# Designed miniproteins, single chains, continued (5), part 60

Each design is a single chain, and the fold is of that chain. pLDDT is the mean over its residues in the fold that is shown.

## One batch from the design tools (miniprotein)

Design m18072
Fold by ESMFold2-Fast:
Structure m18072 (fold): chain A 99 residues (1-99)
Amino acid sequence: GREEAARILDRRVAEMAELQGRLDQQRAQGLPPDPELVERLRRFSEAVEEAARAKTPEEVREIAERYGVDPKFLAAVAAQAALARGDEERAREFYKLAA
């Protein structure tokens, strides 16, 4: 449900913040960014953007498989995007996949 989706979002946002923090530390020390960290953040960002535009749970699963990202996390992203559009019925379907 909504609580499970919120916990999944919080955890993944924290993981992204940690990766971004490592890149910021590298830049602050005059080091080039770690290519693996850049690639992980890029793939995650692209998956999130596509999931936010997903219209069905099946599309979310396909995006998750393509990017190697947790389908429950992307379902939570899709649900939040649907709520932002005022589509509560669509958000409810995505929350079922996130649970």
Scores: mean pLDDT 79

Design m18073
Fold by ESMFold2-Fast:
Structure m18073 (fold): chain A 61 residues (1-61)
Amino acid sequence: MKVKINSEEDKEILIKMLEDMVKNDPSVSYDKEKNTVIDEALGISFNVDTFEVTQTKEPVP
């Protein structure tokens, strides 16, 4: 999946929202240095810089 963000302001808002998700969901972690959000329960990582989602495991049936 890929999201479209047109401004740096929107990008910073997204980062803040993702950090809030990390605080509320123990399966979600955010690496500020890599600008990547990792959801261990879904096996997905989201790169905030490229706005691309990478699966770290195969989808479950």
Scores: mean pLDDT 67

Design m18074
Fold by ESMFold2-Fast:
Structure m18074 (fold): chain A 83 residues (1-83)
Amino acid sequence: SMKDVALKTLREIIAEAQSLGKTDLAAQVQQVIAAIEQGDYERAMDLLQQMLSSLDQNNPEDVMIGASLTIVYMLLYELLRQN
């Protein structure tokens, strides 16, 4: 399901953020997962927008993380639209 793909992608982002020492980012992604598990897709999307706005577009690691977060945002938008 789209929800399972979003959750899997977010868990992969946590693993990458932890490997890069980005503990604050990993904690923020955990909050997004919690919101999705509660069915609060609007809160999850708001958290993702805040994270995306804090990323450094000149840092290749942040650009790749941003791309993955954007995919999750699009999946959540479609889930919200269908319910």
Scores: mean pLDDT 88

Design m18075
Fold by ESMFold2-Fast:
Order: C-alpha cells, then structure tokens, then sequence
Structure m18075 (fold): chain A 74 residues (1-74)
C-alpha cells in the first residue's frame, strides 16, 4: 500500500492526471500517520533530482532538509 501511494503521487507529479490525484488521495486516506510520513519521505527522495534541476543547489538543499526532518520523525 505504501508503494502504491508513492507511485500514485509520483504519477500525479509527472502527469498532473486527475485520476492519479484521486488514487493518491484514496491510498493516503487508508494509511496511518506513520505510513503517510514514509510516503512523503519516499516522494521527496524521488523528487530530489527534479528539485535540483529546477531550483539548483537551493532546491537540492531545501529537499535534503525536508528529507532529514521527515527521517527524524520516524
């Protein structure tokens, strides 16, 4: 379920598809707070290269800080 939520969230980020958004929301609503945190962490890690490409070193640092904060909560 966590993997499916991550995949749906990444698909929405990539396609902006309403179907992917609906699926991501439905999957996230079935997860615990801890599992949702894990999904956010995996999505942030997967989006790190895109953040660096779009916003340079600042985007990379902001994303790495977000990942570290999420990891500290697990």
Amino acid sequence: MIEEAVEAALEYARTQSEEALKKAKELLSKLSEEERLEVFLRVARALLPLAEELFGEEGRKATEERIARLEAQL
Scores: mean pLDDT 77

Design m18076
Fold by ESMFold2-Fast:
Structure m18076 (fold): chain A 75 residues (1-75)
Amino acid sequence: EIEKLIEELSEKTGLSKEELRNLTSEVKQKIIKYIYETGDEELKKIFVKLVSKIEKTPEEKVERGVEAYLKDLKK
């Protein structure tokens, strides 16, 4: 399922599958910024699921982190 989430994110963001597999802090920030610019709620859900699976962190906790970063982008 991780590979399917990577494919969906690649299609929506234009980022390579290799960049998404590495999921560095820089790549995460680029994706969150793109979510902010587009307002794509489905992209946000896919991203949260991918981070949750890779980091073994509950989706609710990942979503709170994304929302905190989005709030910082508004200032």
Scores: mean pLDDT 79

Design m18077
Fold by ESMFold2-Fast:
Structure m18077 (fold): chain A 63 residues (1-63)
Amino acid sequence: MSPEVKEALSLPDPGQAVVRLLKLYREGKISKEEFKEAVQKLYDEGRISETGLEQLFQLLDEL
């Protein structure tokens, strides 16, 4: 996992973590696979809901 992803995941607010991860993905700094891995980790840690995880994965498939 890249240093930028680790920094995003260290943010105390899960919404801010997701926003940072989306920015990294949009800027081409992380892959779609790295983004999915990072949001899966947020879900595994109980920081986002199952619905939130599904919505983020759907959003990536539409991009």
Scores: mean pLDDT 81

Design m18078
Fold by ESMFold2-Fast:
Structure m18078 (fold): chain A 60 residues (1-60)
Amino acid sequence: ERARELLREYVEAVEKGDAERIQEIATWFAEHRDDPEVQALWDAFVEARRRGEDLRKLLE
């Protein structure tokens, strides 16, 4: 829930060039990697980025 919301904000921050917000969200994911659901969502997001997929569709 919260992790998916933060990834949507991450995509928006990248589009706006908001480096501070990007770092804040990345830090949150690093702090919560012990949660299997958060880890799985982050890994799926990273893989989608590597494949050039539409990240907004992944987060719906």
Scores: mean pLDDT 75

Design m18079
Fold by ESMFold2-Fast:
Structure m18079 (fold): chain A 81 residues (1-81)
Amino acid sequence: MSELEQYNILNEILQEAARMRKAGASLEDVYEKTLEKLKNSGVDKEIIIKFLEQVAQLYRSEGDEETAEIFERIAKELREE
């Protein structure tokens, strides 16, 4: 899988997480479903963690701190495994 393909997969998963949040899904549901999709993505764990941190920073800069915190929490969970 190319680096671009990996980033495209991750971007789709994280955009879906943000859409679920806007649709009124609980923070816990978004966290659990997003973590599961990322674990099953086939993307290397280190790449997932770096991408999550970059996207979390982007959401925080846009004022969406709650979505940023979900992505940071997932990155931390993956790092602890």
Scores: mean pLDDT 83

Design m18080
Fold by ESMFold2-Fast:
Structure m18080 (fold): chain A 93 residues (1-93)
Amino acid sequence: HMPADPALVAELEEILSLPASQRSLADERWAELRERYPLDVIVESFLELYKKLHPDVELTEEDKELVRRLIEQGTHPDLILGVVQLRHAVRRV
């Protein structure tokens, strides 16, 4: 397994902070990151960012596999966060 890249985590955080009016810029930056970094590094870096944003949430192997698939499909980081957050909300019964 490849370790998370702190520079990539910072870039992901920056992309997520862009307003809706700059969605095209966010999409371009996301596409560039997926071109520059191996998939495993992107996945691990995204998981580190998620832990930073939601420190009380434990990610399951199923959650990690879902994140990997969504990243591989080019899904926008905002949507990936939303899907994982929704899964955790549904699991808290």
Scores: mean pLDDT 78

Design m18081
Fold by ESMFold2-Fast:
Structure m18081 (fold): chain A 122 residues (1-122)
Amino acid sequence: MEIKGTLTVDVFGDGEKKRITVTFHVPKDVDVSKLDLILIDPETGEETSLPLPEVGKEQPVTRLRPGETLRFYIKGYNLKLGKVDLPPGLTVSIEEKDGFNVLVITNNSDKDYIVYVKVEEE
């Protein structure tokens, strides 16, 4: 039996807080908070492993400046895009890479944002 894991991605900037919900399915015996978030450098393609935060706690991932792109995936699991609420000029998409779905957030605005992640229990 599989359970639904939920990752909340919060974007803070220009006096606003906006949220993207991302879902993935894991076996029920897997602790979602022990999974690795893999960040991909958009210029070099280098992968950096970041532990997911404790359930209900926010963790900063990166600053997203005008023209920058954030790419990440959860190691071993396919991401699905859920509810999307983004500031004007920001876009989100899912790209397939090596059998995994990568979440891509691009800042096409003139504003700076900070991206946070939080693991939710459902």
Scores: mean pLDDT 75

Design m18082
Fold by ESMFold2-Fast:
Structure m18082 (fold): chain A 76 residues (1-76)
Amino acid sequence: NKKEFEKLKKEGEKAFQKAKEDAEGKRNLGNAELSQLFDKAIDLFTKAAEIDPSNKEPLELAKEAQELKDKVGTSQ
C-alpha cells in the first residue's frame, strides 16, 4: 500500500540523514549507534522497495547508505 511505502521511505530517510550528519561531524554519535542508524536506513529502504518494486528510489537510497557505511567503517 502507498501509505506503508511512504512511511517506510520517510523513516529510512530520517535515519540516513542523521547518519550522514554524524559522518560529516555535525553530531557526536558512537560508532555502534552510527552503524545501527545505517542498518536501520538500509532495512527501511529495502522494505519500501518490496512494497513498490516499480520505484527505484528506495533501492538507490539503500545502496547510498551501504556505501557511506562502508566508507565510514574503513576510517580506523
Scores: mean pLDDT 78

Design m18083
Fold by ESMFold2-Fast:
Structure m18083 (fold): chain A 85 residues (1-85)
Amino acid sequence: MTIQEQVEAALREFAARLGERLGAPIRTVRTELMPSGDMFAELEVEVDGRTERLYLVGTEKDGVIELRAFAASGDHVASEKLKRR
């Protein structure tokens, strides 16, 4: 498994955990590998009958995968750090 595959898997699992925490279904709109090697994901979540957009970034540095989630406003929603296997 490549570093990119590990980051993509971690980002997918992070999206699932966000759905659980929000108590709402999450749908992935798109995923993009950035030139920096960071993984980007755009998600839709339905909260209280409204469709919200979330933007996720997965970064690997020095054996640590950092996962960050942002609202459409740019506000930080959640972050996690995982040790790379």
Scores: mean pLDDT 78

Design m18084
Fold by ESMFold2-Fast:
Structure m18084 (fold): chain A 92 residues (1-92)
Amino acid sequence: SELEKAKELIEKALSPDPEVRRQATVELIRLAGTASLEVLAEAGNYVADAANKSKDLDVQISLTLMLIGVAIALRDKAGSGEKAREASEKAR
């Protein structure tokens, strides 16, 4: 269900309406903060594919902001796993 929500928000980023694109971008970044690694990876691929197919600069900017948000969330979740591993290996 979260992946379906992410795809719907990415499709809204293709809108000619700048307010619809802005709201979709904010909502996707917020969703990325709570989504699983699997959902984030799939959403990231979907955003990248949409950005590569778009010829509209304003749409590409919105998709790029979405991709940055997904990348930050992926990094933070990967960093949490690394910190958990470091804590288990370095019992101090």
Scores: mean pLDDT 78

Design m18085
Fold by ESMFold2-Fast:
Structure m18085 (fold): chain A 82 residues (1-82)
Amino acid sequence: MEKLREELERLGRKVEEALAAGDYATALEYLERMLELAKKLRPDDNRLLAAIYREMATLHEKLGDLESAAEYRRKAEELEAE
């Protein structure tokens, strides 16, 4: 359990590094890994899962993938609706 938490924190730092560099594609890859780990570690943490989905939506929009952006926004909204 602790190793998964440490990996989640490490991935969060990698997302921040990629975003600071303007590397939105790499940031998305790290967010996808964070989402998988968050679902395993804290599946009931709707706030965390929604936050990851919202970031993924924003990055897809920056990359011009408007359909994926809309889909991830819907997933975040569903989690925030309880």
Scores: mean pLDDT 82

Design m18086
Fold by ESMFold2-Fast:
Structure m18086 (fold): chain A 91 residues (1-91)
Amino acid sequence: SEVEALLARARAILARAAELARAGDREALEAELTREQLALALGVLALRELHERRGWDRARLEEALAEYVEVFGVSPEVQAELRRFLDQLLE
């Protein structure tokens, strides 16, 4: 499923970020992980947590996503992926 694929991708991005951070390799971290990849990974995991563990409905999740986009400065491409993820999560 696309939900499972995006969750796996998000976890892989954050696992790689953690690995590079533990190694102290800031140059590799900044070169390998874009702001867009981190924004996608964090957004995917946050939406999953708010939906599954806190029981947030679509309206509340859409408001949270809009605020995340504004505050974090999320690109239109990442916004589109997060909205698609939210739609599939709520099926």
Scores: mean pLDDT 83

Design m18087
Fold by ESMFold2-Fast:
Structure m18087 (fold): chain A 61 residues (1-61)
Amino acid sequence: SAVADLIRSLRLSDTQLRSFLVKFLRLPEPPTDAEVAALRADPEAGLAAIRARHPQAFARP
């Protein structure tokens, strides 16, 4: 995933990462602390967890 690769390459703070995800993925609410921790450990697994909680944000028309 291009987003997962970007998260891996960027050294973002938790605040910056939440802001990035809200703006870029159009999330209805910012990621939880657990979701941020999951993204830092494994960006692809973390994104899958966020997608499961916000399926509409990742739906393709």
Scores: mean pLDDT 72

Design m18088
Fold by ESMFold2-Fast:
Structure m18088 (fold): chain A 88 residues (1-88)
Amino acid sequence: GAGPEDVARALITALKEGKVSVEEVIELIEEGVEGALRNPSDRPLLIETLEALGRLAIEVGAPEELIEKVIEALRRLGADEAAEELEA
């Protein structure tokens, strides 16, 4: 099924294959954060997805602006420990 890790992996694969732009992924992250700020019950799932996305983005050498946006999004959602792990 489409769990957090599966969603993150699909986005990174699409980015690597040129099917989506970095800017499109950043917009998707921003929309997700705004939604989760309005609906707190959505936050845990989004945090797990962003953690997986950040880790995979670093592993594949994705552009710095994508990694920075994931870190910013995690901090906005209160996931400071996860954000700090990605900055290491």
Scores: mean pLDDT 86

Design m18089
Fold by ESMFold2-Fast:
Structure m18089 (fold): chain A 62 residues (1-62)
Amino acid sequence: SLERDIAIGVAQLAAAVIYSTTRDKDPEAAAKAREILKQSDEDPEKALAEAMALSKEIEAKE
């Protein structure tokens, strides 16, 4: 469905942004972002929630 396709795209974009910004700075966060990307097509809502939580965790460390 269109809703599912949008949810997958948003989850993948969120995880990809986290991965690209953490790759050189925070390898643990980058690894978590890769796992979220890997699972984003099976459960995009969960993947998006995990990406948002990871983003907040990274922000809180700064």
Scores: mean pLDDT 81

Design m18090
Fold by ESMFold2-Fast:
Structure m18090 (fold): chain A 75 residues (1-75)
Amino acid sequence: SDAIRAVEGAIALIEAGYPKPFVLHAIREARRLAEEEGNEEAVRHLEEAERAVQDGDYAKAIEHLRKALEALREA
């Protein structure tokens, strides 16, 4: 799944300490791909991850990204 790879990429950017704009771009791309795959649950989690990054809560963002991965893997 393209969406799975995109979510994994977003997690890797956060863990590597990349700047907020790079992380937001990666999450938004993952959301677009999840929307194309029709996974509404993954889209919800990615929206929550985007909000968490905007708030600077990267731990919460990673939790939401992991939930998006689970939703995509169950599809």
Scores: mean pLDDT 89

Design m18091
Fold by ESMFold2-Fast:
Structure m18091 (fold): chain A 74 residues (1-74)
Amino acid sequence: SRVQAILDAVNAEANASKDLQHEIELTMVAMGLAVSLAHREPEEEALAFVREMAKKLSPEVSAKVLAIVDAAEA
């Protein structure tokens, strides 16, 4: 699923992060995606939620999350 692919990519970025704030923000995105997946929310609603959440993150994390979502939708 697209949501699972995004979750896996976000977790990989969190694990690779050397910045604690960025790691926390990426982990928060991953938790939100995991909850959406567990509740079997429609993929379009989960994707819209992640895009909205990205707007509230640090610019570097926001850019990474949006790039991951865009790649999964391609």
Scores: mean pLDDT 82

Design m18092
Fold by ESMFold2-Fast:
Structure m18092 (fold): chain A 82 residues (1-82)
Amino acid sequence: SRDDVERRRQQLMDQLMRIQIQVQNITDDNSRQQGMDIINRAQSYIRDSQRYLDQGDVDRARQYLDQAGDLIRQGQRVVDQS
């Protein structure tokens, strides 16, 4: 449902904010840059999901949030390996 997609979006935005802080604190320059790239890509998917939701394409919005979720998990792995 639309409400479920909006709740998922809020949850992912909260996760993204927390991981962005962790990535910015990575001391290794290469790992920090990799993490920032992943975060920027996740932000783009979240932004695009809102655009699709506004157009009434709930299924496409959900797919874009799933991609954002995958990227957030990848970003967490960068933090964990640093």
Scores: mean pLDDT 89

Design m18093
Fold by ESMFold2-Fast:
Structure m18093 (fold): chain A 65 residues (1-65)
Amino acid sequence: SDVDEMREELEKYEKEMKEISDQLLAEGNTEEANKVLSDRDAMVQLMRDKIKEEEEALQKKKEYK
């Protein structure tokens, strides 16, 4: 389902941002690494809100015909 795909994309996004942060830390760029993690947290919240909206839309499709 679209919701399952969105959850998978969220998990992949979190992993990719962590890998970018880890690379920046390896390069000694701690400040930029911390910024990437903060930006990630904000985006994760937006993605979670979108997943909730899609779940609610699917429930309404079943209940409101």
Scores: mean pLDDT 80

Design m18094
Fold by ESMFold2-Fast:
Formats: C-alpha cells, structure tokens, sequence
Structure m18094 (fold): chain A 68 residues (1-68)
C-alpha cells in the first residue's frame, strides 16, 4: 500500500541519515537527489515513481553498508 511504501521510505531515510558520516560526497549527492525526487513523486501521487525511488534509496543504503 501507499502507507507501507511511505513507512519503508521513512525507515530507509533514517538509516541512511545515521550513516551520513560514512557516505562519500558522491553518495551524499545521490541521497539528496533521491530525497528531492521522492518528495516530488509524493506531491504528484506518482506511486510507480515513488516505489522506484524507494528501491533506489534501498540500493544506496546497501552500497553504503558494504563500504569498509
């Protein structure tokens, strides 16, 4: 559901924000761009676009977590 997707987005945002000091400058810019795009998708009620952006944020989190 939309509510489940929003809850997932907020959880991923919190997890990435907690790792902000571990991100490269490039990853930080990617995160900021994904947050801006997610905000636009939410405002437009674009379910498909928002889901794709949430998946991209999850992929970024996985990449940041894999860094040593």
Amino acid sequence: SWDDLVARFLALQDELAALADRMTPEQGREFDALLDAAGAAIAARDWEGFRALVDQIEALLARVRAQQ
Scores: mean pLDDT 85

Design m18095
Fold by ESMFold2-Fast:
Structure m18095 (fold): chain A 98 residues (1-98)
Amino acid sequence: MSLLEEIFKKIDEMIEKGGKDEDIIRLADEALKIAGLSEFDKGVLVTSAAVLVTIGDEDARRFVEEGIRMGLLTAGSLVGIAKTRKKSIKELIEELKK
């Protein structure tokens, strides 16, 4: 969808330009709402990010912690995984829909 693609582009641009974590997480939350992920897919994101935090990934830790503070844990998890794996938000959401 055009709106979802524009949100993905904005997230990637903010990550590249060093945008604020809070703003990136809020955009990721909007993308998750539009993408219509199942509760299972959301659980996979949170679990995957938690594994990355436990093995010492700094980006995963940062975005999971901020997501928890904001009450947007799934969105924070998505951003953390994207930064650690150096993948776009779009690619991660598409991987989950398989």
Scores: mean pLDDT 82

Design m18096
Fold by ESMFold2-Fast:
Structure m18096 (fold): chain A 65 residues (1-65)
Amino acid sequence: EAALKAALAATLKALASTKSPAAIIAALAAKTGLSAATVSKILSAAATPSAATLSKLLAAASAIA
């Protein structure tokens, strides 16, 4: 879980250099099937995602990088 969170954070940091936060949230929501609100809460640490959800988000973030 901690390794997945670190990998996701690193990928999101790379994406933030080329895309707006809103664009990243929208793209992750589209790729994972999660709502934009849920993705936003996970990225702001307002929600604790499962390892499966973190894995899906990391795969989606890597696909849009």
Scores: mean pLDDT 75

Design m18097
Fold by ESMFold2-Fast:
Structure m18097 (fold): chain A 91 residues (1-91)
Amino acid sequence: SEKKKALEAAKVVFAAMAHSVGLAVDTKIYAKANSSPEKAAEIEKRLDEVLEEVGRRLSAGAKGSYEEAKRVGEEAVRLMEKAAEELKAEI
């Protein structure tokens, strides 16, 4: 049914957001444990900016087909994975 297809697309978008939030939280914890308070605050702000971009992309993808939601979700997670890796490398 159309409702079932919409629900599956929503699950993909929410899973991508949850994963991205988890990566950001893990990176914030790592920064607080391994850097100065000032550097940790800088990294937290930059992670929050990436999460805002992830949210924008996922919101746009949610308006499309299931295949678009899946593609956008995978791209959004990859964006956060790359940001987390690059920010951890600055510590």
Scores: mean pLDDT 88

Design m18098
Fold by ESMFold2-Fast:
Structure m18098 (fold): chain A 100 residues (1-100)
Amino acid sequence: GRKLVEELAAKFGKKVEELDTAELEELLSAARKAGWVTDEEAHEMMMWLIDRDLEELSRYALEKIPEVEEQLKKAKEEKDEEKVKELERRLLALRILSLW
């Protein structure tokens, strides 16, 4: 997956690390329409993009967990029951994402 995406990005004078998932999906769509990649290659590239997104979401979650924990502490001090409930759900989701 990764090598095919790197080769496609290089055709546009870019490094994979310089492109977000939306930009890479647009390049993949254009390459498929132009016949530059096979359906099998496109599938391998898409699977790698999913894995990359999960890794990026995991990194985002790890960075956001301390911020949400601080917000949750403040909400508990303010006795904001609805905000506490929302932040606890958000924290659970971030902890699940951080496992990827």
Scores: mean pLDDT 78

Design m18099
Fold by ESMFold2-Fast:
Structure m18099 (fold): chain A 80 residues (1-80)
Amino acid sequence: SMDEELTRQILLAYELKFIQLSKEYSPRMAYLLASLEAHELQRLIMKGDLEGFQKKIDEIVKNSSPEEIEEAKKKVEEMK
């Protein structure tokens, strides 16, 4: 469903942001900042701004390596 797909994208974006931010920040700060990004994505969905949502997802993915994307996908699958 669309709801399941959007949820998976938000979780993937969180994990990718956490990986990226963990290079610059402490684990606690990386967690807080990645959580804020996930919250902003949820806000865009609630607002009906699907274009803004997709643009944010695309930017996060663009700033990630293939290895980081694979690691993030594994973490999302483990949440089941």
Scores: mean pLDDT 86

Design m18100
Fold by ESMFold2-Fast:
Structure m18100 (fold): chain A 67 residues (1-67)
Amino acid sequence: MKIPNLPISDEGAEKLAKAVPEAKALMEEVKKHPEEGTEGLRYLIEQGAGGKKAAELGKLYIEEAEK
């Protein structure tokens, strides 16, 4: 899951909303296999094109999954 540069159009809003539920689904998989799935989330955060808030959101998902 990743939040790139999205347009402000309706399409952009849909992509943003889609990115969040995808993160939830990925987090569920990470909870089953935290060692494997968490690395995927860490990778996208480190590459993180979205800036501080996007990185913070991804980090929260990782921390919750690893709890």
Scores: mean pLDDT 48

Design m18101
Fold by ESMFold2-Fast:
Structure m18101 (fold): chain A 63 residues (1-63)
Amino acid sequence: SAQERAKKIVDILVEIAKKAGFKITNSKVNEGGGGFSAQSTKGPEVGRQANYEGGIKSVEYVL
């Protein structure tokens, strides 16, 4: 289902973000999509948001 696909994609992206040193501040999955917000834990840099809705729409990372 769309929700199952969104959950799997969000879970994978969250794990990648965590390994890259980002702190996950929010995560949401529903029948049509999902996303998360993250902030860098390595310095004063602001985080980026990744979203998935019917497909990957936007993913941004800051090191």
Scores: mean pLDDT 57

Design m18102
Fold by ESMFold2-Fast:
Structure m18102 (fold): chain A 66 residues (1-66)
Amino acid sequence: TQQQVQQLAQQAVQASRAGDYRSAAQHYQQIVQLGATDVARQLSGDVAMPATPENIAFVRGLVDSL
């Protein structure tokens, strides 16, 4: 599970760098579902996302899951 969480975190970061925020959001949600709230919290703070309503809703949902 920890190895899976780290792999998902790496995929989320790569998706964010590519501007694929939907895939990044899906990876973050999977990390939260696996109970790795500390990793999800760190990623939410480190991800530079455009301030769109969709991205704001995603970040808010992630914080509410912590």
Scores: mean pLDDT 64

Design m18103
Fold by ESMFold2-Fast:
Structure m18103 (fold): chain A 80 residues (1-80)
Amino acid sequence: AQARVRALAARGRAAFDLAKKALDGTPAEQAAVAAKVEAEAAAIRAEIARLRDAASPFDVTLAESAVAVAMNEVAKIKAK
């Protein structure tokens, strides 16, 4: 379970890095990256929901935090 949570957190971190780089890009690049990050966040949240019922809440916190940080960068893109 924990190794899977770390893998989900790594995916969330990759999404964050992608969104952060897009903040310096064109509006078209920002829109495309925002869509990709939102799709990845939805996929990660779906996996977290499945793990939550089998693992303690602590086990999924790392993945939830990574998704929240990535979505905060998407919010910055949308605020432009």
Scores: mean pLDDT 77

Design m18104
Fold by ESMFold2-Fast:
Structure m18104 (fold): chain A 60 residues (1-60)
Amino acid sequence: SSLLEKSKKNMEELKADLERLIAELQENGAPQSEIERYKRALATVEENIARLEEAIQAAE
């Protein structure tokens, strides 16, 4: 339980960092391929958060 909660918190922080990074890359005119790479990473993080939420609920 505690380990899953910690993992979820870490993933939520990573999501926030990725969202900020994507915004900065777009503002600075970074290559579209780089922006798309981070957007795919963000989608993976969001999916992992959803799975962790399911695991936390199942562990109760």
Scores: mean pLDDT 86

Design m18105
Fold by ESMFold2-Fast:
Structure m18105 (fold): chain A 63 residues (1-63)
Amino acid sequence: SLRAAADRLRAAADAGASPEEVRRLLADVFGEDTARAAMRSAELEGVPPSSVARAVAVYLEER
């Protein structure tokens, strides 16, 4: 469920999860290609993995 995915992403953000952990969680929701593209864009823009996880958790919680 989207709520379970949001809960996992929020927990990952709070724990300071690695790029690989955040990528796996994103892949479970959006698929591998989208997850990889999102993490690459975040790295290029200097956005830390924990911030990506938090932003996606908030997005999913609103749905």
Scores: mean pLDDT 84

Design m18106
Fold by ESMFold2-Fast:
Structure m18106 (fold): chain A 78 residues (1-78)
Amino acid sequence: SDEELLNLAAALQEMDESTAVALLRKYLEEKNLPLPSDAELRALVARIKAAPSVEEAAAVLREFLERLRGRPAEPQAA
């Protein structure tokens, strides 16, 4: 849901980068989504933390998840 993504984005913005990457990896595993590279996860966390609002951070997260859902189960790093 939109509220779920807003809550996740808010949590990711508040925690440190390493913890945020670990949480995202866990979330993707629980949702049975393809796992991106560590570089992609770090880039996503940086974008979320740079967002001026939680709504913008949630939009970044949503776009990433939508693109990820279109990938094969075991994607390449780039």
Scores: mean pLDDT 78

Design m18107
Fold by ESMFold2-Fast:
Structure m18107 (fold): chain A 86 residues (1-86)
Amino acid sequence: SHMEKAQKEVTDLAESYAHGLEAADPRLKEAAELLYQFGKDYLVDPERAEKLAEQAIAAATDPRHQEGLRKAVEEIKKKYEELLKK
């Protein structure tokens, strides 16, 4: 139950970031999809999710977009850690 709620909140946050990125710049569509998969899978398979995050950052060839994606990945991880502490 608690883990299901944590997974849902993390997934919703990842989806929000992904939609925001794609809406801001259509060139980020692939990166946004990979970021969404990262958030969805983070509680189930963290090792695979970390690889998806790296792929998302790499898919955004613009350094400014890569920095934004790194920040989004960090915020998603932070949300996961916060939910596990209580």
Scores: mean pLDDT 79

